# Designed miniproteins, single chains: the designs that were tried, part 27

Each design is a single chain, and the fold is of that chain. pLDDT is the mean over its residues in the fold that is shown.

## One batch from the design tools (miniprotein)

Design m916
Fold by ESMFold2-Fast:
Structure m916 (fold): chain A 75 residues (1-75)
Amino acid sequence: SQTQRLRQQLVELARQGVEAATNGDREKMEAVIKRLQELKEEARALGDSDLEQTIEGMIAWLQELLEKNETYVPP
């Protein structure tokens, strides 16, 4: 139940992150990163290393886009 809730939150944050990255909304991307960092700590507290790693990957992807000043262009 707790793991399911965190996975649902990750799906929603991933959707928001992709949308913000597509629109070049830097403030929204930063807000999503902050929320993902909080979610990562919750996953860590539950001992879900797979979920923690998945969240970390999403954070790294968004941070790289911000550093390179790039927008995401879907295929």
Scores: mean pLDDT 85

Design m917
Fold by ESMFold2-Fast:
Structure m917 (fold): chain A 68 residues (1-68)
Amino acid sequence: EIQETLLRMTLAVAGQTKGFKVDFAATAKTLGVSVGTLRKAVREYEKAGLLELKPGGVIYPTEKNPYA
């Protein structure tokens, strides 16, 4: 779902583009969820140590990611 999709996108992009910049409004519309839901998922992943969130909404996976 949202959490798995966002993590997988981040993992796939990190190898090619050094990270994934999230446009929260556009991504939320694409996934069919609220912006708040998407932002909460990203922050929960960061809190769990699965993602690193940089300024400007750029996301990188960490070594603790379960999909590595």
Scores: mean pLDDT 66

Design m918
Fold by ESMFold2-Fast:
Structure m918 (fold): chain A 87 residues (1-87)
Amino acid sequence: MRELLLELAKAYAKLAAHYARLYLEKPSEELRKRAEEYEQKAIELAKTLPDEEQREVTQAGLDAIEEASEERAEEYEKKVEELEKKL
């Protein structure tokens, strides 16, 4: 269970980073709302995890900013759906 929560928090952080980057390239209210929603979900889940895992979630988001794309956002949305169904 804890491992699934960590993976889900990382997936949320990566999705937030991808949508934030897409918003900077092509501003839209939908992209802004998606970035904010996933960032909030990542933060809320990370707060339930030990400090080491919280740092991993933060790092995952930072790493994702440099590689953000529409294709990767779609991949992480599917990953989020899969992980949410397992919880």
Scores: mean pLDDT 79

Design m919
Fold by ESMFold2-Fast:
Parts: structure tokens; C-alpha cells; sequence
Structure m919 (fold): chain A 92 residues (1-92)
């Protein structure tokens, strides 16, 4: 559990940094609110014994789709890369 929480925190930190690099501060704040909401759901799923890896995959997909919708293709690709790395670490 402690290792899984650490991996999720590292994922959240990396995605926040990535958002700040690719969008203006006001847009970054909006993305960060969405990330926080999705992350809280993933943590709750983990604490309830649900499949939090599938929840994390949905978080990654939702954020990537939002970035694509906003025309931020590179941001979407990087979010997907970071998310898939986190999923791989959680499966180990």
C-alpha cells in the first residue's frame, strides 16, 4: 500500500509539472482541479479494495482526451506516457 501511494503521488506531481509547461497559468489551474478530483477517486477506490489500476487508467485517459480536445497533442502524449509508467510500476 505505501509503495502504491508513493507511485500515485509521483504520477500526480509529474502530471502537474507537465501541465504547467504546456498551458497558461489559468488553464493549468483548471487542469489541476480535474487531476485532483480524478486522483481522489483513484485513492478512494484503492482504500475500498477496488481495482485502482483501472481507475488510474481512466484518469490518464480522461486527462489525455481533455488535452487533445484543447488542441494540446504533445501534453496528451506525455500524460499518457507518465500514466502508463505509473501503471507498470503498480503492477510490479
Amino acid sequence: MEEAKKILEEFKKKVRELIKEHVDPDTAAFYEKQLDKLYEKALKDMEEGKDFIESLKRVVQQLALRALFDGKRELAEKITEIGMEAVKKLKE
Scores: mean pLDDT 79

Design m920
Fold by ESMFold2-Fast:
Structure m920 (fold): chain A 87 residues (1-87)
Amino acid sequence: SAALEEEILEASKARTVEELLALYQKSRHLLVRALLLEMMEMATPRSAEEQAQIDAARAELIAEAGSEEALQELQMEALRRAHELLS
């Protein structure tokens, strides 16, 4: 959907963990939240406060997706879609 694609494009513009967390909190799309989590986990350096929020988001997404494997599959699909939109 256009809304999903727009959220992926906004994620690609984020430069800080603070910006990614703000996008994560307002997103209602599991796929976008999975992408944002992957991007946050790749971002360094991170504060202790940011790391705690990232850890909480991972736990939340594992519960929502049903498993850690399901979350990983969502993250891979989200990266594939982001690549297609940005290519």
Scores: mean pLDDT 84

Design m921
Fold by ESMFold2-Fast:
Structure m921 (fold): chain A 89 residues (1-89)
Amino acid sequence: SHSEIQRIRDRMQGILDRVKAIYAQVKDPSASLQEKQGLYREMTFLEAEATMLALHAYMLTGRIPDDIADIMLEMTKLHVDVERILQQL
């Protein structure tokens, strides 16, 4: 339903906001490596949820809405940036 797609949009935005907060915390040099690793695991779980929500949106509408696709792309870019920080030697 259209009300269901709006719930998906709201949850996807909440996931993106949390991933942005994770990125900010991972960039903080005062955060421990253990904390950063925990944040990375949280981010991967949120990405799995976002993927399932995007697929649900596709099943409801016959396409991935552009705003949901944009959120997925932004999360993917943030994931790459977090990985680069954690892998930096």
Scores: mean pLDDT 89

Design m922
Fold by ESMFold2-Fast:
Structure m922 (fold): chain A 76 residues (1-76)
Amino acid sequence: SVEELKKRVEELMERARRLLEEYLEKNNHSEETRKRAFEHLEGLKKKMLELAETDPEAAREALENLEKALAEAEAA
């Protein structure tokens, strides 16, 4: 369902946000750089939520690719 895809977007974007937060802390980036990075991630989240409504099949494929990328990043 579209609601299930939207929930998955929220879950994967939260994982991405956590990884980004850890990366930015480790590399001592400025507060302005951190703010811009999180704003960019929020923009991607909004696009993914829209894709879940307009093209659920493409959204599912994008989420599978994102999940694999996040799993690889978390393992590193």
Scores: mean pLDDT 82

Design m923
Fold by ESMFold2-Fast:
Structure m923 (fold): chain A 61 residues (1-61)
Amino acid sequence: STLDGADQLVKLGDQAWQQGDYSTAGTYYRNAGSAYRNSGDFQKSQQALQKSQQAYQQAGQ
């Protein structure tokens, strides 16, 4: 389902973050946010988008 796919994208983002690939983590979290939004889970969408912003900020360092 779209929701299960969004959860998987968050896990992939967390894995990329652990590996120090913050730009890839940001992209996964952003895509998770869109997937949660499409499934109607607006709170999880906002949480994923915040993680995306933090990841991109970290990548810019």
Scores: mean pLDDT 87

Design m924
Fold by ESMFold2-Fast:
Structure m924 (fold): chain A 80 residues (1-80)
Amino acid sequence: MDNTLRLAESLGFDPEEARRELEALVADLPPEVAARYLALVDAGARVALTQPSLEAAEEAERRFLEEHREEILAIIRAAA
């Protein structure tokens, strides 16, 4: 979650609060599914952090999620 917390901080959010929100979001998921989801979110945040602007970061993250659509769907199916 390091990249996700760094992105939150760069956007003006409290990293500790962001961490607690993410932990709460995945608390009801099986640990394996929660870990996969958090890893994917962190990977997307890493891509966003390398971009020169917020607009470019949003677009890069959107492309990342599209490229990993099958993995995201697999995580959602495992959570259901």
Scores: mean pLDDT 73

Design m925
Fold by ESMFold2-Fast:
Structure m925 (fold): chain A 94 residues (1-94)
Amino acid sequence: MKEELLELWREAIKKGKEKVKTEAEKYLAKAFEYALKYIETKNEKDLEKALEYVGKAAELAGLDPEEYKKKFREEMEKLLDLLTNDPEALKSLF
């Protein structure tokens, strides 16, 4: 079950990328791609690109880009902490 939820989460990102029709959806998909790349590389430039794309997606959707950038960064820090302390714990959460 937990492994199935993780797979569904990854599949949802993939399907979002395939079905993007609005500019906001395209930027959001790009943000998630750079976020996943940051998790793999730990390169801060990938995180900064993810934040820029989240900001652009929020702006096009009429939302506050700074609020969404902050929230996204907090979620990425939490995810990295989980992966650093116990990589298997991430699978058990999903």
Scores: mean pLDDT 67

Design m926
Fold by ESMFold2-Fast:
Structure m926 (fold): chain A 95 residues (1-95)
Amino acid sequence: MSQETADEMLAINEATDFDALTKEGVELAKKFAEGDREAGAKAIGILLRLVGLRIDAEWVARNSKDPEKKARAEELLRRAEEALERVMKALREAE
């Protein structure tokens, strides 16, 4: 496994403001509930980005032999899953 690839995945995840991204996704889902179809499309875009971040974090957590990188990836995976659940719940409540 390339340590450089794991470092890049972790850096992208750690640079992501999960709270801001989650808040934006939830607000877009609320606008979709009010009839804003463009806001709904943007909320789905945020959801797909969070799925990508989750996949990257899960890959590092499973495949890294470095305990520090594994612990960092496990925390990022948890944050991505919490963000996904919040945005998905808001989108389900919009329909």
Scores: mean pLDDT 80

Design m927
Fold by ESMFold2-Fast:
Structure m927 (fold): chain A 92 residues (1-92)
Amino acid sequence: MREAPATITLDDGRVGTGTAIIDEETGSVFAQGRLDDGGYVGAGAENLKPGSTAEAYGAVVRPDGTVWSGTGTAVLNEDGHVHVTLKDLRPV
């Protein structure tokens, strides 16, 4: 497994920054980050390879303790940075 920098962008324009763990054999990725409001975001994807796009699933934990889940896309850039976009966030 490999560690990489990660950026997770929400559909409201908020951005979480943190790290991702990548299984280079399977392309399985788990990314996690902190939001500017003190919240946390995590996202997972499978079959992600450099220069490819994969389906992602994720959740946001807001500072008030509410959890919102959504789906989106993950991209592993040539620079080794993982970018995730989460959309359709709804309360869990």
Scores: mean pLDDT 80

Design m928
Fold by ESMFold2-Fast:
Structure m928 (fold): chain A 88 residues (1-88)
Amino acid sequence: SMIDQMVRQSRKGINDKIRQQIDDILNDYRSGRVTPRQTAMQFYIMRRQGIKFGVDQDILNQIDQIIDRFRKYMDNRLVRANDSRWRS
């Protein structure tokens, strides 16, 4: 139907925009403009918006993998800080 075709075209546009935003956020992180925590928060917001707008599962999976990597990085930093031999 015409409605199905319009929905598919709109979804493609949203998918492409989200993919570009992923690259932009990661580039901001690599350039030092945002912290690991800020980056993770931006991807949490993007994941929620992606679910709301029905983006493709492969994109949601990519976002989830990025969030998991930043969360593990932050968790490892916290553990190392707590195990510090130079802090009481």
Scores: mean pLDDT 77

Design m929
Fold by ESMFold2-Fast:
Structure m929 (fold): chain A 81 residues (1-81)
Amino acid sequence: SVAELKAEIEAIINETIEYINKVLPKLSEEDQKKAKRAIEGFKNFKKYVNDTDLSEEELRFYKDLAKKEKEELKKWLDEKL
């Protein structure tokens, strides 16, 4: 359902933001700025998904996108730690 897909996307985004915040103090000043911009991007993404009348097909696309962005960000953060 639309509601279930939105909840799943929000969970992925929230988990990603929590991970960034957890590792943020361990990053260089330059990488902290990049990580904070990523948090802002994810917050805007979550707001867009919640506020927009999206189809189930569009939500499935955004769920896959959220998973990909989470994996790429975690990989980048792990390389910096």
Scores: mean pLDDT 88

Design m930
Fold by ESMFold2-Fast:
Structure m930 (fold): chain A 67 residues (1-67)
Amino acid sequence: EIKVEVKGKEAIITAPTREVAEAAGLGASLAGCRTLVEGKTTRAFCPSEEQAKLAAELGEIAAKKFG
């Protein structure tokens, strides 16, 4: 239901609804990344690959708590 990808310095979270994607965006932003929510997909642009991995983890946790 929730798909998470890390591509270099980016974390991409695809959610079943826009509200879950927005929750993922809030979680990912706590990793220090710039987030962009486009429909059901959240993209986190991070200063490092390690921050992108953290953004993916925090975003997924937030998405699961909301959904």
Scores: mean pLDDT 83

Design m931
Fold by ESMFold2-Fast:
Structure m931 (fold): chain A 75 residues (1-75)
Amino acid sequence: SVREEIEKLPAEKQEKAKELVDEAMARALRSPSVAAARAVAEELKTRLVEELGVDEELAQRIADAVYRGAVAALA
């Protein structure tokens, strides 16, 4: 789950990561399409790496979890 991936981050990074995830999910649900969900997930991964210094592997896992959640909400 997204929560489980975020909890792997240092405590000081978790709050900002939750903020970025919540913002990404809100944006994906505002424009409900698979393409929009993918674009939002890519942007989230970039922001996690660049703004918080999250390693690319963990950032990808968080982004993938958000993408899956957004796509599931479209069904």
Scores: mean pLDDT 82

Design m932
Fold by ESMFold2-Fast:
Structure m932 (fold): chain A 72 residues (1-72)
Amino acid sequence: SLREEAERIALELGLEKEIAEYIGEAVEWYQRRLGLSREEGLEIARRAAKRKPKTLEEAAEAIGDALAELLA
């Protein structure tokens, strides 16, 4: 699934399990809500994970920034 692939990307980039799981869930939620492609969802996950968020708040901010950049 997109959620599992996004989580895997975050884990491979060295993020903590809780943060990686959040990124996966957030990307799946935004894909459904905004009608994003799979490729757009995975790009959001990569951009957010590259910021190396250490908290759920930082992860949410990273997802928001990635969405703003990708959809502008």
Scores: mean pLDDT 87

Design m933
Fold by ESMFold2-Fast:
Structure m933 (fold): chain A 88 residues (1-88)
Amino acid sequence: SEKAKEIKELLDKAAEIARELGHDSVAQGLRKAGEIAVEAVKDPSKREEAISVLNGLIDAVDAALKDHPEAREKIRSMLEKAIELIKE
């Protein structure tokens, strides 16, 4: 679905930003969350778990990217948009 594609692109872009800043573990977490979020679009029973994972990543990104506030806010916005796409 188009929503699944948009979510995948958002999480892949977020992961690339984290990777370029040297936060490889955060980037891997973002990519894994993208996979979970795409499954939640196809299966509504997985939506609550996907939203929980994405919210946990917002906290992890906030902690890991404290010295990179612009990148932190950009990734946060991408994750929040992914959550809203899952809720639709």
Scores: mean pLDDT 87

Design m934
Fold by ESMFold2-Fast:
Structure m934 (fold): chain A 97 residues (1-97)
Amino acid sequence: LQAPTVRTYFREPARVGEENTLVMDVSGASAEVEVEWLRNGQPIPYTLSPVIKDAEGLLQQVSSSRVVVDPADRYEPVVRSPALSEPLVVPLDPSEV
């Protein structure tokens, strides 16, 4: 059973009040995944790249969402896959601890 590896990050250095792109990089999946972006519990618009296969035949896909950086916003990327028994929630914490 090959679960996807998911990484989430800002494409550019995060600066409050500036536009940026949130990126979700999905790799190592044995089956196509479904992705969703939540901001403060609400779905936000996103784009999906074409699905590609790596050298091992595993699937890779990138999801992106354009946002204005606000440290009060909490983002929760969600990944669903037949290889996962439950949806994978990948917390993105751009806020200071």
Scores: mean pLDDT 76

Design m935
Fold by ESMFold2-Fast:
Structure m935 (fold): chain A 89 residues (1-89)
Amino acid sequence: MKDIEKGEEMVLAVEAEELLKKGAPETEELRKALEYLRKNEEKIDWELAEEALRLRREAYERIAAGTATDEELEEVAERIRELLRKLGK
């Protein structure tokens, strides 16, 4: 489970950078994620982090549109968990 936690920190750091680029307000949580990014930038697998973030965004978008099935959501959740494990190694 520690690998998933590290992967989640990396994904949150990448998401924080994307949110700031879109003009989101800098919250305490966002600031902490950016600090993690600054300290670990060279250690982050950006391709895996971006893929996990993309899958999460697509899932939320499909939920909002009412087009996602329970099976599709479970498959996306499992794929995200797999990417988080790879990031945290």
Scores: mean pLDDT 73

Design m936
Fold by ESMFold2-Fast:
Structure m936 (fold): chain A 110 residues (1-110)
Amino acid sequence: GLVEKAKKLAEEMKKAALEGDPLKAAEYAVQMANLILKSKDKEQAKQSVDIGIKAIEESLKETKDEEAKKVLEDSLAAFKTMKDGLDSGDVSKVIGGVLNLIGLLLDLEL
């Protein structure tokens, strides 16, 4: 299910951040955001966003790499925007959060 995939992506994102791999952390954040955006189950989407937020907040306490830390901070802002969109029923906020994460990934690759 969506929640199980989100948990796996959150763990991979945390691992990448702790290993000092900002690009991989951003890639997993984008994958999780895309799964949330494509969800037809609002409650599973909300649970998945909360999983992402908690994983990022925990990772920020343990991450020493400054570039990975910045990726986590920007990802946290994006996931919080997505959470607000899901809570308010504002699909454009959910899309905006996903686009912000895609922009973050592109800035790291280009």
Scores: mean pLDDT 87

Design m937
Fold by ESMFold2-Fast:
Structure m937 (fold): chain A 60 residues (1-60)
Amino acid sequence: SPAAVKALAARRGLTLSDEEARGIVEFSGGDPARIEGLLNALAQGLRLVRRDGRWVLEAP
């Protein structure tokens, strides 16, 4: 759930838009371990961006 992802991100000091939260769910396939890994990557400054209709995790 995007709302659950936003709540998890908030506990890490991250503010996610609804679109970013949906992107995390789509990129992870809803896998909790992958969601945690993505939130850790975002906390380290990586960005989740959309390229050609796909979500991609990349350095700033």
Scores: mean pLDDT 76

Design m938
Fold by ESMFold2-Fast:
Structure m938 (fold): chain A 97 residues (1-97)
Amino acid sequence: SIDDIVAQIKAIIESNPLLSPEEKAWYIARLDEAAAIPDPVESALRIQVEMIALNGEILVRARQSGDPELEKFANETIKELNELVLQLVAALDQQAA
């Protein structure tokens, strides 16, 4: 379900060591606001924009750390988040039909 995919994305954000607690709360709130948009097309577009911003921040911080293990973790996390976002967008597209 859409709620299950959103919950999985939130769990990944909450467990990410590159983000502060305040940043985690902010990105989770942005995701919740995007997912709550009644128009599924607008919701899907907003989710994609917010997740691009999150992924960019994760990657920049990992690279700035100079830690190759954190950079690898960031790339793996971004890949997982992208897969979940594609599933979420597909589920929202199904609602638009």
Scores: mean pLDDT 86

Design m939
Fold by ESMFold2-Fast:
Structure m939 (fold): chain A 98 residues (1-98)
Amino acid sequence: HHHHMEELRRAREELEKAVDEAYDFAKQGASEISENAKKGLDKAIKEATLEERARIVVTALRYLASVYESKGDTEKAEQFEALADRVEELLERYRALK
């Protein structure tokens, strides 16, 4: 019994949802820092593939975590790191199933 195609479909769907949720959260965090940070993120994602969007979002979340930690907002920094970890895990699963 082969579940490969069903697992790949589910992995892609979970990754797309996680990337969209993480992107919205990163966009909110970036807009609180600077308009240029938000515009940079939007430009980077505009024509990217799902895998590229996932990598861009992870990079943005890691950067935002560092910025918020430097400002003493440890709770938000931990939220950015947790979202980045989740997207990376789902990306690795999706790539392994391709």
Scores: mean pLDDT 82

Design m940
Fold by ESMFold2-Fast:
Structure m940 (fold): chain A 99 residues (1-99)
Amino acid sequence: SLRVLVARLILLHSLAPEVGDKEALEKVESLSDEELLAEAEKLLAEKGLELELRETDTEVTLTLTDTKTKETASLTFSRAELEKLLEEMEKALKEVLEE
């Protein structure tokens, strides 16, 4: 569950600038949990980043490794933090589409 929320955030953040807010939202909503994870990993790999997700009962840790430099960055999120970030991002994207 938490891994899927991270995948949704990665895809929305990355796709909205490329395909537009509406198409990014529609694509994310159309994908299964397994497809969301696969697409997020693929998108980051195309940017030279390796994604590792470690989930506990309460938290998920996102580790990004630069495949060229081997530098790592880690971020830990609770479920509430991820749900809030997704809600805020989806609201912002939908607001841009309201005329």
Scores: mean pLDDT 75

Design m941
Fold by ESMFold2-Fast:
Structure m941 (fold): chain A 81 residues (1-81)
Amino acid sequence: SMAEVEELIEEIAEIAKEAGLSDEEVERLRKALRQLAEAHPETALRSLRQLKELFIELKEQGEAGKRAILALIDYMEKELA
């Protein structure tokens, strides 16, 4: 459901914020994740759950993990544009 998609996006956004992303970077992430879910609605929930697990792991990697999250946002923005 769209409600479950939005809840997962907000959970991922909160993890990214805890990893040190700015409010602007977190908003870019929210938009990219919504575009991803709209592009692939049949797999959206599974993909978002996997991304949440990935972001939890990346958060543990400190500055390197933050850079990886930002690189993933850039990648998603280019692929979904």
Scores: mean pLDDT 88

Design m942
Fold by ESMFold2-Fast:
Structure m942 (fold): chain A 86 residues (1-86)
Amino acid sequence: MQVLTVLGVRVEGGREEAQKVAKAGAEAASKVPGVLEARGYVTRDDTAVIEILAESKEAAEEAVKAAKEAVEKAGGRVTGVSSQEL
């Protein structure tokens, strides 16, 4: 069963930093086996978001872990995680 996960990310420093952090998280997630799609973007209010579509719950959990590690290394913080089975 596929899993869609959405990560909310807080970044100090504004839009440019938020874009870098969102991209880093999405790139890390996309390298996890079983991830079908991962995308990072910044909303109009400078909130960073990462969306991950995985083929399984196990792949989703590994992708979230990878994304969180990349976000933290890039200077961001994950503030929310929401997952839905499709």
Scores: mean pLDDT 84

Design m943
Fold by ESMFold2-Fast:
Structure m943 (fold): chain A 77 residues (1-77)
Amino acid sequence: SREEKIRSVKESLEEKGTLNEEAVETLIEGLENAKSIDELNEAIAKAFELMDTSKTPKASEEQIERLAIAAVDLEEK
């Protein structure tokens, strides 16, 4: 089910524990709003840069859940 897929993705993201708030918001924006593969790839590249450069704290459980939802919704198009 969609809910089970979201739970699985969320658990995988939380287990790794490496995402900061700014990187997660950038990924969510890209997954929800990208109009092309190029725009999505640009958002992914920016998120990777922000994982190393951003001083924002580690992403909250709520942000990780929103990211998991966005990823599952993109896959289920």
Scores: mean pLDDT 77

Design m944
Fold by ESMFold2-Fast:
Structure m944 (fold): chain A 76 residues (1-76)
Amino acid sequence: AAVEAASTMSLTAAKQLALEVIEAAREVAKKIPDEEKKKEYLEKLDELEQQVRNATSVEEVVALVEEAIRLKEEIE
């Protein structure tokens, strides 16, 4: 491909995607019958949300999105 302005996700768009993924993971976590595991996953997702809101780079947000996706997959 020609060298062009990369269609890389903007920081704002990356944060929006991350928050949507975290919310989807929370909905799955709420269905966990084990109260300790449920609390652990919900607390971890809350921490990820705060990190996303405070993120200053797309790279940081992408890593947080990948972690949120992984958590959702582990619960399912």
Scores: mean pLDDT 76

Design m945
Fold by ESMFold2-Fast:
Structure m945 (fold): chain A 85 residues (1-85)
Amino acid sequence: GSVTVTFVTRALGPAGTRYEATLSHDDPRVESTTRRYGPLERGQEIRVTLTIDDVSLLERFGPRLTVRYEDGLVVEQADRVEVSL
């Protein structure tokens, strides 16, 4: 069956910062989702959703959210993860 996962985090940079958020999985058959945000105020929500069409093909479930700040800093972060079957 399919699974939809949403990673939620916050803008931690100064007001007016731009972000690139990528939600990825270790399995190369799962397509990564990249979304651009900003300029954002500090504390504004960043939400990225990934749908995996057939989880039975995966050895493990391990999506990761990576956020790239406009200054080049890359951080793996999440405040909350929502999963729906």
Scores: mean pLDDT 77

Design m946
Fold by ESMFold2-Fast:
Structure m946 (fold): chain A 99 residues (1-99)
Amino acid sequence: EEIEKKLKELRIEIAKAFSELVTALDNGDLEKAQEAARRLVELIDEYIKLAKENPNVSEEFIENLEKIRDAVRQILEALEAGNLDEAKTLYDKLLKGEL
């Protein structure tokens, strides 16, 4: 389905953005980490909007996506403050609790 195809493509883009974020964090590249985190927020917002149009997506799933978005925003705020170690800690917590 077209909607399901777009959701799959967004999941791939989100996964790539997370990969870019972790690579930038590992390399100490604050600028690239900020770019990746900002793009993640945008991609997750797009995913939430599209997921709400799919009747097969649960409310709990959407709530979890919103929590992940808020967690990524916290990572972005830490990066904007220059706190790379805090951003890494927040990212690790996100991975252990959710995507």
Scores: mean pLDDT 82

Design m947
Fold by ESMFold2-Fast:
Structure m947 (fold): chain A 96 residues (1-96)
Amino acid sequence: SPREETIRDFLLLAIEGEIVLAMDRLVKKEKTKEMFEKKKKIDEKIDQARKSTDPRERLRILREVAEEVLELSKDDPVGRKTAESALEVIRALEEE
């Protein structure tokens, strides 16, 4: 239904936003060339997910990125919780 599609689109934007917020916290904290390179690769993967016409492929890419950001956020409790929130929404969408 158009309503379910609209809800899904908003949830996908929320996932992307949570990943970006968690990654921004890491870049702000560490400010290293390696962290900027990781952010660039994550941004590129999010763009790849947006361009995917396959909903399963889009969720797969977002899951991989969220898991990577979660691992990077091990020493940031707020960033970790934000990445965990993104993964919970991804899991819920994968079950539909």
Scores: mean pLDDT 85

Design m948
Fold by ESMFold2-Fast:
Structure m948 (fold): chain A 100 residues (1-100)
Amino acid sequence: SSELVEKAEELKKELEKLTEEAREAVRKFDAGELSPEQLAEILARLHERLQELKERYEELNKQGIDKEKAEELKKLLDEASRELMRLYMALRDQGVEVKL
């Protein structure tokens, strides 16, 4: 349906935005523009957002979204998860433990 297509497109844009925000946070941290504490706050917020987007993906999949769109969204979820893992690793390398 057009409604499912619109929801999938919105989820795609939000996943792309999350991935870019995670990449930007790592770039700013590497440039000395963010403290480890600020990076940890960003990670916690982005992790919470990613969990919300995963739930929206599962709902769309249950509602019978097109298989090709479901696969595209899953690849974007996996990419977002990888970028958050990079952020987590950057904090761990600084000796900061983050509970998610």
Scores: mean pLDDT 87

Design m949
Fold by ESMFold2-Fast:
Structure m949 (fold): chain A 74 residues (1-74)
Amino acid sequence: SERELIEQALRHAEELLKKIEEAYEKGEITPEQAIEALEKMIRELEELKRLYPEFAEQFEEMIRKLEEKKEEFE
């Protein structure tokens, strides 16, 4: 269902944030690699927000979290 797809996408974004934090703390990724991964996820969520406007607020909140994390690496 659409709701399940949206929930999976949001869960994927949350897991990405955790993995980036862990990998960076372990010295396994560079700030540039972290930014690249976050920007890719932001683009995917912006596309989903366009396709499913009824869930726009949930996507906007997640995009804000990803943007804030990206700024920490800049």
Scores: mean pLDDT 85

